Designed miniproteins, single chains, continued (3). Designs and how they scored, part 80

Each design is a single chain, and the fold is of that chain. pLDDT is the mean over its residues in the fold that is shown.

## One batch from the design tools (miniprotein)

Design m10768
Fold by ESMFold2-Fast:
Order: sequence, then C-alpha cells, then structure tokens
Structure m10768 (fold): chain A 76 residues (1-76)
Amino acid sequence: SAALGEEIYNRYFASTHSALSGSGRGLYGVSDETLREMLENPVAYGLSPELAALPAEYGLDALVAAIKAYLDTLAP
C-alpha cells in the first residue's frame, strides 16, 4: 500500500535523501528492477544495510509495489 511505502520511504530513504537529491524525486522514475536491487543490496546504493532485512518480513515484490505507490503520489 502507499501508506506502507510512505513509512518505509520516510524511515530508510528520506534520511539519505540529500544523497538521492531530495523528497522522493531522486527515486522518481526508478525501475522496479533497480528498486529490487536497492532493497537486496542497499550498501551498493549508499543506503542502510538494515533495508536488506525488510524483504524477509514484507516480501520483496510487496515492498517494491508499496514504495512505487508512494512515489507515484509525488509525481507531477
């Protein structure tokens, strides 16, 4: 859901958003494949290694869908 995507984004991506160029738009237009890679190997993208634990809890495809749903609310 977009609400889950917002929570995950704000907890894990927003704290690094200066490295990702602000306010979710650094991930706007990201491919599902790239987002899966960011969740499976977050250190390669300058993200917290704690992100790698989330696919085991929520499911990788469910996390991608939730984050994408949230990012779509930020699209112009």
Scores: mean pLDDT 69

Design m10769
Fold by ESMFold2-Fast:
Order: sequence, then C-alpha cells, then structure tokens
Structure m10769 (fold): chain A 68 residues (1-68)
Amino acid sequence: DEERKREELLRKAEEHRERLKEEIDESNRIEEEYRKEGRYREGALESASETVEAIHHASLALSYEKEI
C-alpha cells in the first residue's frame, strides 16, 4: 500500500515542521527575555537546546520529504 506509506511520510514531515516552528519560537522568546535584561550570553546559552532541537527537526522533516 504505497499511498499509506506516502501519507505516513508526509505526516511525519509535517510533524517535524511543526516542532521546528515551536523550537524556533521558544528560542526567540528566551533570547528576547534575556536581551531585555542585557544578559545576552545567558540568553544564548539557555536557547541553545531549542536551537539544536530545531536543527534536528529540520533535518528529519527534509529526510521524510525526500522519501515522498
């Protein structure tokens, strides 16, 4: 059932695209909060995990999209 396989790949790609957006939004929120206090270095460190997760989800989304 090739159609079901394509639907699953598309769903997984969309899920990772949504997670990518969420991680980018969270990273920006953290950096903005620390920037308002002039704590730029701390903001960058606290947002680092969200940035790494965003890259991870972008990579997975592209991988699934390539298989569609």
Scores: mean pLDDT 81

Design m10770
Fold by ESMFold2-Fast:
Structure m10770 (fold): chain A 83 residues (1-83)
Amino acid sequence: MSKQELVDLLLKSLGLDNLPDETKAKITKALTRATPDLWKVADDPNKALEILKKHLLDEGVSEEIADELVEKMKQLKITVVTF
């Protein structure tokens, strides 16, 4: 499975599958780039989500979409340390 297919499946699970393809690509890039930093704080889900939001904003994802994604992941206790 490609990283994009995995991210598309994640977004669908979070009810965010309606996002534009350009935004989904930015999210995939942010998750890929965040992975080394997320592994460093794998034991701290709150810190991991804070780092993920920073990478989402850095890749040009809007703050509104970044906040929604992070909040939904927090509610479901999902982390990106598996990337």
Scores: mean pLDDT 74

Design m10771
Fold by ESMFold2-Fast:
Structure m10771 (fold): chain A 81 residues (1-81)
Amino acid sequence: SMAAERNERIRRRGDRALVEMADTRLKKEIGVKPDDPLEVREEALRRYYREIHGMTDEQVEKFLERYREAVARLEAEAAAA
C-alpha cells in the first residue's frame, strides 16, 4: 500500500541518520572510517559507549543490534537501486 511505502521511506531515512551519526562519532573520536569492516566499527562503538557513557553490555548490545539492522537495510536499498 501507499502508506507502507511512506513508512519504509521514513524508516530508511532514520537508518541513514543513525548510521551517519554513529560513523561520524567513530571518525572524530576514535579514527575509525565508514568504509572500515562492520566488525571493526562495531568494536569501536562498543568501546566508545562503554568508556565514554558507561553503558552496560546489554545496553551496548541493543544499540549495536539497531546499528546492524540499519546497515543491512541501507545495503539492501543500495542493491535495489
Scores: mean pLDDT 77

Design m10772
Fold by ESMFold2-Fast:
Structure m10772 (fold): chain A 68 residues (1-68)
Amino acid sequence: MKTVEEVKEEMKKFFEENKDKLSLEEAQKYLGELVQEVLEDPSASSAEKAELLEFAGEIQEEIKKKHE
């Protein structure tokens, strides 16, 4: 399992490298898959899941602004 910090780093890197190359749908799918992996882990705390969801929301909002 990836840690919350590893997933956040992957999301940030993905956004910076691909923000001009991917469709909104492709970007949302990839980010959703990263988040879902942690959400499905029963060992992850509620605080860790909340932190990841908040960060993912920020990245998705930035991608939406780019495509609007």
Scores: mean pLDDT 73

Design m10773
Fold by ESMFold2-Fast:
Structure m10773 (fold): chain A 115 residues (1-115)
Amino acid sequence: MKEAIFDSFKNGSGITFFAGEETPDSYAFAMGTIHYDTINGKDVLVIHFSVGARSNIEKAEEAAKKVVEKLKKILDELGVTKDDDIIIEYESYGGEEAKKIAEKAKKEIEEYINK
């Protein structure tokens, strides 16, 4: 299963990780999508985070942590370094606390790549 997902990703397919809970009345989640895109004939790694935190900020932080750890494992397996072309984007739902979690997750991935 893991190898099939990884091969699909290497063959130009993205992978999405989700953690947490989402319902119409309450949400505390993180989602990370990672894929290669071709920009001006170059392979660019695109990482996109979504974080939602409406009533349970602690669950959203734990969800973001789980997604970040999974993304780090994929980055390690791909041999990604600071010399690679990388785009990291984020979006947030549920106000300033969700935005802070998303910004922290983005920074943690940036620092992980640049170590």
Scores: mean pLDDT 75

Design m10774
Fold by ESMFold2-Fast:
Structure m10774 (fold): chain A 77 residues (1-77)
Amino acid sequence: SEAEELQAFLETLRQAGREDVGRLFVEALTTAKKAGDEEAVSEIRNLGRETVAAVQAGDDERVAEITKKVEELLKKL
């Protein structure tokens, strides 16, 4: 379920001390869903999966790059 995937994502970020990134993703997903922007929802979900991989790899530079993309996407919604 999407809710279960989101909760697993947020727990992964919380365990890594990246709760700030988790909050940004929740805001972006909520905003995209309210706007009815299915493409934005899909892109944010893909960026979320990339964030989990980057966090698990300890790739702070990649996490920062993805975070910037999510912030830019949110500004356009």
Scores: mean pLDDT 85

Design m10775
Fold by ESMFold2-Fast:
Structure m10775 (fold): chain A 90 residues (1-90)
Amino acid sequence: DDLEKEGEKLAEKARRYAEEAMRLAKLSKEKGPVYVKEAKEKIEQAEAYLESVRGMAKRASPEFSKKLEEEAKEIEEKLKETRKLLEEIE
């Protein structure tokens, strides 16, 4: 199903940007705040893809919608942790 494949691709992009944001936030904590701006940029990109994932969940089958929403929740929780870490640096 093209919708399911596209949803999985969007979720993967959101997850990758969220992981990169966390990596940059941790680097900023360890080595100084030089990566804070880039980390925030990756958070914004992850949030944009996360919105697209949730939009696709509304159009998906009930089972796939649940899977996308669970992945979206995990990504959102990671982004909240990343934002909290950045607040501790600033």
Scores: mean pLDDT 84

Design m10776
Fold by ESMFold2-Fast:
Structure m10776 (fold): chain A 84 residues (1-84)
Amino acid sequence: MEKLKSLLTPEEIAAAEALGREQGRRLAELIEAGDWAAFEALVREIEEEMQALAAENPGRGAAFSAVAIDAMNREVAPALEAAA
């Protein structure tokens, strides 16, 4: 992750982490509500958007997507652990 962050500006890193945390918060809310169908739908939507971003620019787009996904996973992990 640290090497991928070096491909982005500090502003881009902050934006990617903010996006990831927001998406993770939305996913955590759905887990807490027990709405697994909406959770799966949102995960697919996020994955499609991140893949499109990486395809548009394999260097910077992929780095941005990776940082956002990492932040999202960190935000979601406690809710997934609690639901297991």
Scores: mean pLDDT 80

Design m10777
Fold by ESMFold2-Fast:
Structure m10777 (fold): chain A 76 residues (1-76)
Amino acid sequence: VEELTKKVLEIVDELVRRGSISKLMGDAIKRALEQGNYQNAISGLQSALDVARSNGDEEGVKLLEEAIKLVEEAKK
């Protein structure tokens, strides 16, 4: 669980670094994860995924899909 959350935090940092999501969005997702609010984290990631798809950000889409999968696994 902790290992999955750590990997999601690393993916969020990469998404912010690449400009696929804003720092504000990244901070909101990290806060939700730290609070154990996995549903809010998933909602934020899904919103970012819709934007990445609209922009043709193929690498951002891949990273966001992986992050969503890991959060759903950590939620179990």
Scores: mean pLDDT 82

Design m10778
Fold by ESMFold2-Fast:
Structure m10778 (fold): chain A 100 residues (1-100)
Amino acid sequence: EEELSYLSPEAKNILKKIESLVKKGKYDEALDELKNILNSSSPERAEIALAAVSIIAFYANIIQDKEPIKKAKKLIKESTVLSDSEKKRLLATINFVSAE
């Protein structure tokens, strides 16, 4: 979808890679990409991270696998780069997307 037109080509490529990985069941690799996003200093970090956690949580919920969701929450909680407000927003997004 062209909905992500506001993001840089680099950001779009990262999100496309994450979606491709989760569609192939490669959740650990998708979580490694998320970890790289969470540790970046990019001005697009918050928007890319929000989209990335939404993709991971959405596909994990479809396949009824809680492990990728737990791992994503752990990465967010253990981040030393994210503010408390960024962590709360990302965790709220995961909880919302992963709810039945």
Scores: mean pLDDT 80

Design m10779
Fold by ESMFold2-Fast:
Structure m10779 (fold): chain A 72 residues (1-72)
Amino acid sequence: LEEERRRLMAETIADPSLSPEEQAVLRALEERWGEPVTAAELARATGLSPATVSRTVKRLLGVSVRELAAAL
């Protein structure tokens, strides 16, 4: 399950249709995979606002940062 999710994440990050902003968010999330994360932490890692990070994660993964953190 976790390995499958990580594989899908890596394939998504490699998608050339993603913006650099979206790729940065996904890479920061993958680096913290298996750890609790917050929108503020991802914002710090990517240089984006917490609101932008939260919207990007929900758009790409269909879940909120809080829901994703609770599942990890």
Scores: mean pLDDT 70

Design m10780
Fold by ESMFold2-Fast:
Structure m10780 (fold): chain A 84 residues (1-84)
Amino acid sequence: MSEEEREKRRKFREDALEIAKRYQKKYPNISLPPEEFETPEEILEYLRKQYDAAKAAGDEETARGIELMMLEVSRLYAKYLEEL
């Protein structure tokens, strides 16, 4: 595991958390990914699970917010993969 890979993962987490915080202010029922979720895949899976839960609960506003947030985080993930 290189220092560069560790730095890229940290940067991804920081950028993803910034996006999530912005959406959480507009959609207060959105939960931020836990610090234990270090990999981009774990973060995206956590958000997906949250989206499914909001849909199941009939909370369309929260589900919409998570969907838009996931779109931005997925774009970060695509860039992360291309830089590997």
Scores: mean pLDDT 79

Design m10781
Fold by ESMFold2-Fast:
Structure m10781 (fold): chain A 65 residues (1-65)
Amino acid sequence: SMEEQERLARLKKEVEELRKKITNQKQFDAVEAYAKKHITDELERLEFLVHALKRILENQEKLKK
């Protein structure tokens, strides 16, 4: 559906924005590889990635002390 396409586009944009803020590229790559291997549905995979990347960013900010 058109609504599903719009949601996919929004989630893809959010993943790209989070990717730009994450300094640990190896950790990003590992999470992306895990999601591609274990989550076959694109919408669920992108939602998982957004949540996982937000957690990485939160931990990254804690180390800024």
Scores: mean pLDDT 82

Design m10782
Fold by ESMFold2-Fast:
Structure m10782 (fold): chain A 79 residues (1-79)
Amino acid sequence: SSMKNLLNNLINNLLNNSNNDGNTLLSNMTALGRESGEHVERVTGSRESGDLNYEAVVEMGNSMVDMLMKKTEQKAKSL
């Protein structure tokens, strides 16, 4: 949940700040995607003990992607 909230907050801030053109939006979205992916990999890769709830991790990932796609679509429609 903290990762989902963090990603959603980053997406909102990014889209609110990228208010000029599609090139700026795409560049920022690419940077956000890389940062989010690296963060997930680091967190997941660090977990080697106990039970890793794979379904929960996948569900969070899908939710974050959904949020990203919805925000991107919403911003694109405003252009």
Scores: mean pLDDT 56

Design m10783
Fold by ESMFold2-Fast:
Order: C-alpha cells, then sequence, then structure tokens
Structure m10783 (fold): chain A 82 residues (1-82)
C-alpha cells in the first residue's frame, strides 16, 4: 500500500523536524551561555560546530524522507488514474 508507506514517511519526517527544531533551540541556548564565559568560548565554538554538522545531517535525512514520500505518493496517484 503505497499511500500508507508515503504517509508513514511524512510522519517520520515531521517527527524528525520537530526533534531537530527542539535540539536546535537547546544547543543554541547552551552555546550562548558558554560563549558569555570567556574561559568557555572555545567550548562554545566547538559545540556550535558539532551541532551545525549534526543539524545539516538531520536536515538531509528529513529532505530524503520527504523526497521518498513524494515519489511514493506520485506512484499511488498514477495507479489511481489507471
Amino acid sequence: NLKKQADKLYEEAKKKEEELNREDSRHTGRAVRLYLDPEKREEALAESRRWGERSRKGQTEIDNLRKKAEELRKEYEKLQKE
């Protein structure tokens, strides 16, 4: 059932996006707090860099899930027209 598979991938992408947004808020707040401490600025920069890399990977995963969902949805729509 292509429709159920597409719906599942959309839900998975939405959940990952919500998690990524929550983590982004958390990491940004922590990095700002560390940056305000002169002795912890190097730690703040390292944390921001690490989160930036993880955030980009997470966004790529979300984009890939949405792309797969759209492909399955298009296949389902083609079958409905037949």
Scores: mean pLDDT 81

Design m10784
Fold by ESMFold2-Fast:
Formats: structure tokens, sequence, C-alpha cells
Structure m10784 (fold): chain A 97 residues (1-97)
């Protein structure tokens, strides 16, 4: 579990950076797409089904955040990125228990 906890923690930090950038009216859709991919990869190697499901939902939300950021819709991008971050936090709570 320690390796998964460390990886989830690093992704939570990266997600928080993305959310804070969007709050400042800045978006990097490629960064959001890279986050989605890395979160999905973590979900695939996570044996806990509840943690894995939260990580899958997080990846989908980051994919949506990237789409909205590409459209210049930063309000919707922020909404989805915030939800994605919260899903990583939930997965981390489960993995660290």
Amino acid sequence: HMDLVIEATLLLIAATIAVNALKRGKADPEFLERLAKRVRELAEKTPDPQAAEHLRQSAEDFEKAAEYAKQGNYDEALKYATRARDHIARALDILAA
C-alpha cells in the first residue's frame, strides 16, 4: 500500500496545483490530460475496488476539465478539476487506512 499512497499523494499535490492555476484564470490542458492519464494508470494497479473507482472518476473528471479548458471555459474546467482532486483525496483516505 505504501507505493500507492505515495503516488496518490503526489497526484493530489499536482491536482491542487492545477486547481489553483484554474482559479487564477490559467489553464494548461496538456497538464490536465497528463494528470488524467496518470490517475487512470494508478486506478488500474489499485487492488482496492472503492479506491480504484474514485481514481477512475477522477481521471474522467480531469479529461472533462481538459476539454473545457481547451474551449476557454475555465469555470467548468475548475468545477471538474476540483471534483477530480476530491476523488483523489477520497482514494488516498481509503489507501492510507
Scores: mean pLDDT 88

Design m10785
Fold by ESMFold2-Fast:
Structure m10785 (fold): chain A 88 residues (1-88)
Amino acid sequence: SKEEAKENLIKFLEEELRKVPQVSDADIEEIVKKAREILDETDDFDAIRNKLQEVIEEFGKKNNVPKEELERVQARLLIHINILKSIL
């Protein structure tokens, strides 16, 4: 279902962010909250992809996350976004 796909995307995002040592639990909660708001606001795949990437890049800059770590998170997130696209 769409709801399951969205929830799986959120779970995966949370798991990938927890692997980043520069990101705190509070930062993860804030990113997850923003991601849920984006998914509730729109079913437009391109808007979801672009807004989620912006959120991750903004938090990466604030927490001085290495480019390689951000690229890893973004690449893995894109896989789950593409799964969501196949359902939307």
Scores: mean pLDDT 81

Design m10786
Fold by ESMFold2-Fast:
Structure m10786 (fold): chain A 71 residues (1-71)
Amino acid sequence: KEAEEAIKWVKEQTDRAVARLEAQGRHDLAAEVRRIGEETIKKIEENKDNPDLVASIAVAGQLRIVALEVE
């Protein structure tokens, strides 16, 4: 199921990004990444019947996380 797979992927990406940021002492950014991950998962759950939209939401969430890590 595409939504379930997308949720697992977003959760794994979020957890890894949080772990990296916390290891660097960037706790405020780690908290922001967790929030983005939670918002992204909620949006996927609300749109689970549209695979293209689910994929788009997951990618957008990941881009937001990457942007915070690069700053």
Scores: mean pLDDT 82

Design m10787
Fold by ESMFold2-Fast:
Structure m10787 (fold): chain A 69 residues (1-69)
Amino acid sequence: MLSREEIRERLEEIRKQALTLKTEEGEHTARATDTALSRLDELSLEEQEGVLARLQQMLDRAKEVEKKL
C-alpha cells in the first residue's frame, strides 16, 4: 500500500514524463494527471491508488504512440 506522499510523487512523475513526450496523447495524459493532483485531497487513499493505476496506463499508452511517430 502506497502512502499519500508516494502517490503524489508518482503522479508528479507521470505528469513530467507525459509532458516530455510532446505528443497529443502525452498532453492529454498530463492534463488528466494535473486534474487528479488538484483533486487528490478530496479522494480516499484507495481512490487515489485507483487514479494512479489509471493514469499510469494512460502514460504507457502515450509512450507506445510516441514510439510509432
Scores: mean pLDDT 80

Design m10788
Fold by ESMFold2-Fast:
Structure m10788 (fold): chain A 98 residues (1-98)
Amino acid sequence: MSKEVLELEIEAALLLMELAVLKRILPKIIASGDKKELEELLKRAKRLRERIEELLEKIKKLKASEEDKPYVENTIKALEEALKELEELIKELEKALA
């Protein structure tokens, strides 16, 4: 794996880990009905979405070697799936704040 691909893979892993944390705390925060906690979580989710979209733009512009191409393609799929999960999470939070 090239250094550039490795750095993008690490960044992607950190973003996916942050999504996993948000998904884990979401049910507890929704159940609490705490408007301040809901607003803070919504802000975190929207920021994570922006960061994933920025990383996807960078990784799609990357000319990967044939050896690195499967890693890049798998990371793109993982980030695209993460965006779908984030949109659902944002929708749940907006519904809880309504």
Scores: mean pLDDT 86

Design m10789
Fold by ESMFold2-Fast:
Structure m10789 (fold): chain A 65 residues (1-65)
Amino acid sequence: ARKVSESEVELLKKTYKSKYSDEELLKIGIEAVDDENVAVYKGDKKVGVYKKSDFDKAVDDALAA
């Protein structure tokens, strides 16, 4: 797995800024698995692997973990 580019992660964070606090977003790690999928973490725990199109679900699941 490779990390998502910094610019891509920052764009995704900006998209969800109004829905989630900066403190909540800082608890979430994002790593590219392939061109269509990202792995999502909360701290050191892997929450799951999600489609990039389902990023909103990934954030909700990570914050619930």
Scores: mean pLDDT 64

Design m10790
Fold by ESMFold2-Fast:
Structure m10790 (fold): chain A 58 residues (1-58)
Amino acid sequence: MDEEIAERLVEAALLAAKEFGYTPEQAAAMVRHTGRVLGLPDELIERAAERAKEEVEK
């Protein structure tokens, strides 16, 4: 469940980056902020943020 929520946050960050021109760092920051608000484990938040950053860099 938490892993699926984290994956949805990555997808949302990628859509926002495409629409608003976010940097990889801004996409990662959005994942970290939203993940903390939702109460996800820190380890999942950091892995999701890193994935969002990597995918925006491409």
Scores: mean pLDDT 81

Design m10791
Fold by ESMFold2-Fast:
Parts: C-alpha cells; sequence; structure tokens
Structure m10791 (fold): chain A 105 residues (1-105)
C-alpha cells in the first residue's frame, strides 16, 4: 500500500514535470534553440515511458535515468539564456527527485 502511494505520487510529479518540459521545448524552438528543444522532447518521451511503466520499478528507473540524462543536457544548452537556464534547472531538479524516489522502491 505504501509503495502504491509512492508510485502514485511519482506518477503525478512526472506528469507535471513532463508538461513543464514540453512547454520549455516549445519556448526553446521559439527562441531559436533547436538543440535544447530536441533534448527537452527526448526527456518528455522518456518521462512518459516511465509513467506508462510505473508499476514496474526497474523499467521506471531505467526510463527516468534516460529522461534525467537528456534533461541534464538542457542546463548546458541554455547557458546563454539565464531565464531558460533557471527553468531548466528547476525541471531537472524535480525529475532527479522522482528518480531518487523510484530507486527506493
Amino acid sequence: KEEEEIRNKIKETLKKVAEEMQRLGEDFRARGLPRAAELAQKAVEYAKKAIENIDDPEKTEKYLFEAVSYATGLVAATRDDPELAERARRVVKEMKKAYEQVKKL
């Protein structure tokens, strides 16, 4: 029961993070940052795969690791835009928190 509650919390967190990351990807494209947009799109793809496999901790952890890896690349790709870099760092931090919670399952 506690594990189910943790999975539901992770799922809700990932949905919100994926939505924010998708919005960031749109902003990246609008501002002429195609590399950042591609990384955001891949992070969203893997976050969605983690949500789809939330009942399988090993698959969820694997997909979240991929999502975090792509998301971490956003910080470097947005270095020249402080506003976008701050938004990227916030989303990466939340995604890393979800990853650490899955590892404890």
Scores: mean pLDDT 82

Design m10792
Fold by ESMFold2-Fast:
Structure m10792 (fold): chain A 56 residues (1-56)
Amino acid sequence: SALIETARDLVALGLSVAEFARFLGVSPARGSRILRAVYERLGVSSREELRALAEE
Protein backbone atom coordinates (compact mmCIF):
# COMPACT_ATOMS: atom_id res chain seq x y z
CA SER A 1 0.00 0.00 0.00
CA ALA A 2 2.92 2.38 0.64
CA LEU A 3 3.80 2.35 -3.09
CA ILE A 4 0.19 3.16 -4.03
CA GLU A 5 0.04 5.99 -1.46
CA THR A 6 3.39 7.38 -2.67
CA ALA A 7 2.28 7.25 -6.34
CA ARG A 8 -1.01 9.03 -5.51
CA ASP A 9 0.79 11.78 -3.55
CA LEU A 10 3.44 12.34 -6.25
CA VAL A 11 0.78 12.58 -8.98
CA ALA A 12 -1.16 15.04 -6.78
CA LEU A 13 2.03 17.18 -6.68
CA GLY A 14 1.96 17.23 -10.50
CA LEU A 15 5.02 15.03 -11.06
CA SER A 16 5.48 13.56 -14.54
CA VAL A 17 6.06 9.83 -15.14
CA ALA A 18 9.78 10.60 -15.58
CA GLU A 19 9.90 12.52 -12.27
CA PHE A 20 8.03 9.70 -10.50
CA ALA A 21 10.51 7.15 -11.90
CA ARG A 22 13.44 9.33 -10.79
CA PHE A 23 11.96 9.61 -7.27
CA LEU A 24 11.75 5.79 -7.04
CA GLY A 25 15.24 5.36 -8.56
CA VAL A 26 13.97 3.33 -11.53
CA SER A 27 13.97 3.75 -15.31
CA PRO A 28 11.15 5.76 -16.95
CA ALA A 29 9.85 2.54 -18.54
CA ARG A 30 9.77 0.82 -15.12
CA GLY A 31 8.11 3.88 -13.55
CA SER A 32 5.42 3.82 -16.24
CA ARG A 33 4.75 0.10 -15.55
CA ILE A 34 4.55 0.74 -11.78
CA LEU A 35 2.06 3.58 -12.34
CA ARG A 36 -0.03 1.30 -14.61
CA ALA A 37 -0.14 -1.31 -11.82
CA VAL A 38 -1.21 1.42 -9.35
CA TYR A 39 -3.95 2.55 -11.78
CA GLU A 40 -5.27 -1.03 -11.96
CA ARG A 41 -5.14 -1.42 -8.16
CA LEU A 42 -7.13 1.82 -7.62
CA GLY A 43 -9.60 1.18 -10.45
CA VAL A 44 -8.49 4.11 -12.61
CA SER A 45 -7.22 4.07 -16.21
CA SER A 46 -4.98 7.16 -16.49
CA ARG A 47 -2.77 9.69 -14.67
CA GLU A 48 -5.60 12.21 -14.99
CA GLU A 49 -8.06 9.87 -13.21
CA LEU A 50 -5.46 9.13 -10.50
CA ARG A 51 -4.90 12.88 -10.02
CA ALA A 52 -8.67 13.45 -9.74
CA LEU A 53 -8.88 10.63 -7.16
CA ALA A 54 -5.99 12.22 -5.20
CA GLU A 55 -7.93 15.53 -5.09
CA GLU A 56 -10.69 13.81 -3.11
Scores: mean pLDDT 73

Design m10793
Fold by ESMFold2-Fast:
Structure m10793 (fold): chain A 79 residues (1-79)
Amino acid sequence: GAVGHLQQALKAGKAGDADTALQHAQRGSQQAKTVKQRIAAGSAAGMAGISLGVGRMTGDKDFAANGAAKAAENGLKMI
């Protein structure tokens, strides 16, 4: 479900794995049953993608992972 995937995205982001965090946020959006869940997981995926892109351009992998974790945390607070 969307909540479970956002929890896995948060865990991956906190572990420094921005790519896995983004993948889980995207899966959470696909499994969303409500508009609120879809917005939460979709915005988490978008923010994680932006953080990953900026991290790749600047070489800051911690920025990418921390951004993905924060995006997932904010998504979970919306649900």
Scores: mean pLDDT 84

Design m10794
Fold by ESMFold2-Fast:
Structure m10794 (fold): chain A 85 residues (1-85)
Amino acid sequence: SEAAKEAKEYGEKAIKIAEKELSKEDLEKFKEYVEKAVEATEKGDFEKAKEYLEKAGKVLEGKVSADVGNEISAELLRAGNAAAK
């Protein structure tokens, strides 16, 4: 769907920003939650998609700078908004 395509594009941007400061282990967890959010969007489960994006955001807590965290949060918000369409 168009919503899943947009969610994937914003999710990929968030992952690319996150890889600058996240450890390999935290980046893998972040990717897993973003990928699950895209999968949920493809299935039309927009509530689960939002839950996974929230979990992705929690992986970042205390692990990225404010600037990087704000950029990632903006892309996750765009992914969530796309999933809600």
Scores: mean pLDDT 80

Design m10795
Fold by ESMFold2-Fast:
Structure m10795 (fold): chain A 63 residues (1-63)
Amino acid sequence: MEEVRRALELLRRLGLHDEPIDGEVTPATKAALREFSRRLGLPEDDVLTPEMLAALDAIERGE
């Protein structure tokens, strides 16, 4: 749950998510994850993958 919330907060900062961040997986959450994976050049997925988590962590650390 914390991982999803953190990911949604970063996606919101990137302009990819525009709903309240409550840690719930909604259709909007799935759309944001697909868009994010696509922008990273990863296969489109509607779940939070280890590759997405690593990318979000790198963005948060400014790497």
Scores: mean pLDDT 69

Design m10796
Fold by ESMFold2-Fast:
Structure m10796 (fold): chain A 78 residues (1-78)
Amino acid sequence: SDEELIEKAEELLKQGNYQEAIKLLESLKTFTPRSLILLGEAYRRLGNVEQSTKYYQQAIALGVTREEFDEAVSIVFS
């Protein structure tokens, strides 16, 4: 399920395994604000500016605030 994929992806992100986490997150049937935040940050940390910008813009379009973004990132990428 999408829920199980997100849980595994968050564990991989905490371990610094960004590429495997991205693969799982991009396999989701539906992107949520949280999944878009995590994709944008993971791509940014890999230096892929084009993909990180795309996912950040999608998260903003769904109404994600800077505060919500920073909180999610601080929890997962500590």
Scores: mean pLDDT 85

Design m10797
Fold by ESMFold2-Fast:
Structure m10797 (fold): chain A 96 residues (1-96)
Amino acid sequence: DPLLVLVKKGKFIDKALRTQDLSYIKKAVDVLEKNLPKSAVIRQLKLDIAFFEAIKNGTPFRRSTFKKDKKKLSNGFLDQAIAYEKQKLAELEAEK
């Protein structure tokens, strides 16, 4: 069920933002890769990157399955999360 996969991913993203621990970003991506077709993983990575950029810039961004935390997030952590998901996106888009 794609909705349950997105809920699990959203919980890992929320925990990553709360703890500022990149390991939860890696777990979120792993949940997507194990449960969704490649095209859906690419779409979700693009949405996650847009979400982290929105948090960094103070722009409103919300998904139905989770809430963003605006409090005390390090731009350094957000840059690491963005860089990780951009690297994963590039790797997936380079595969034939």
Scores: mean pLDDT 78

Design m10798
Fold by ESMFold2-Fast:
Structure m10798 (fold): chain A 58 residues (1-58)
Amino acid sequence: SSERKKVLQEIGRILRGIGAGVQASLLIKQGKIEEAKKVLDSLSPEERKYAEKTVKNM
């Protein structure tokens, strides 16, 4: 059903955002600030929201 597809797409966006947030946090810890910014800038606004929350919690 179309409802299941929407739920899976939203879960996918959340997981991509979290994964990017973890990657950006690791890059920041390595002093690779410009690379971390590029990772965050590649995200959609929805994915970026989850990525930023992940960075703050790490």
Scores: mean pLDDT 84

Design m10799
Fold by ESMFold2-Fast:
Structure m10799 (fold): chain A 83 residues (1-83)
Amino acid sequence: SDERRLESEMAAGSSFTAVAANKVTSKTLSPEEQKALLEEQIARLEALRAWIAAHETDPARRQRLLADIDALIADLRAQLASI
């Protein structure tokens, strides 16, 4: 297994190779792809919010967690509206 050699080469250039590939191939997410990704993230957070609302029995902890998730959803929705 050449995993050790590949790991060494990847560790030395993994991030640089990825960045160079993105520059060479112009790998930017289209506005449509960015919108779809944000919509999926919002949907996942709304599902998590519903799960916490159903399973968190401590009212104070529940309110805190829901407030934190609502803030994240609001931020993602603002980003979505800017596309």
Scores: mean pLDDT 70

Design m10800
Fold by ESMFold2-Fast:
Structure m10800 (fold): chain A 86 residues (1-86)
Amino acid sequence: SELIERLEKLIEEAKKNNDPVTARLAEQLLELAKKYQNGEKVSDLELDILRGMALIRLGVGKIINDEETIKLSEELIELIDELQKL
């Protein structure tokens, strides 16, 4: 799955960027994506909570002008939106 591969790559990039918060959020999204692939129900509320946390992380990146945190947070939000559309 392209979504799973993108999430695994995002986790690696967040860890390399010493961003354990974004890595943890991406790991949580990866668990939900795997549940979806197995035909299990993924809650819109769980995705909305993750989006809220990712938006806070994006806001932090913008305040401190950390381009990598901004980029990783934006990619995480895009992946949440992709899973929620399924």
Scores: mean pLDDT 87

Design m10801
Fold by ESMFold2-Fast:
Structure m10801 (fold): chain A 68 residues (1-68)
Amino acid sequence: MLSLEEMASLSPQDLVDRIFEENNGDPDAALGTLQRQLQGALEAGLISRKQVQDYMMAGQDRVDSLRA
C-alpha cells in the first residue's frame, strides 16, 4: 500500500498504474482505493482539489482503456 507522501510524489499516471497493479487490475477496486486515498490526502492538506480531479481523471481514463 502506498503512503500518502508517496502518492503525492507520483505523477497521476504513475499513481494510477501502481494502484491498478496492487488491485490486480480490478477497475472497481482500484478506483475505490484511489478515491479513498486521494480524499485522505486532500483532508490532510497534502494535495489540492485540482490534483484530486487530475488523479481521478487518470484513473477513469485507465478504466476506459481497459474496456476498449
Scores: mean pLDDT 75

Design m10802
Fold by ESMFold2-Fast:
Structure m10802 (fold): chain A 87 residues (1-87)
Amino acid sequence: SRLDYIKKQTSSLSPEEQEVYLELQEIGLEVNEEAKKNNWSEKETAKKLAERLEELKRRVLEEYPNLSPSVIEHLDSLIAYARQLAA
């Protein structure tokens, strides 16, 4: 699965970094399922994804103060991309 692929690719990361990437993938799957159930447009789906990713970033900054800045930069890039699609 795509989740297994992401997990395998992140095996060199810390356990905390791996948990963040796994939750990122879970958010994507949940938003996609919600979009299908509610017949959302791409823009509506992107808006929901951006909201979920911003909440993940907030929790990650609180729970993992020693997390690599590169993970936060990756989250910021994904949030910016989702916001652009929602605009």
Scores: mean pLDDT 80

Design m10803
Fold by ESMFold2-Fast:
Structure m10803 (fold): chain A 58 residues (1-58)
Amino acid sequence: SREELLAELEALGVGRSMAETLLEMHNYDEAAVRATLEELKREYDGDVQLGIIHRLPR
C-alpha cells in the first residue's frame, strides 16, 4: 500500500514530503516505487542517512 511504502521510505531516513514526492514521480506506481526502494536500501549505510534526500528531487 502507499502508506506502507511511505513508512518504508521514512524508515530509510527520507522525510514524509520527500517520500510523497517519490510516489508522485512514479505516478503512484507501487511496483516502480518498490524497485526504487530496493535500490535505495542497497545503498543505505546503516545508522546514518546516506544522502537519500539528494537522490530525490529537492
Scores: mean pLDDT 64

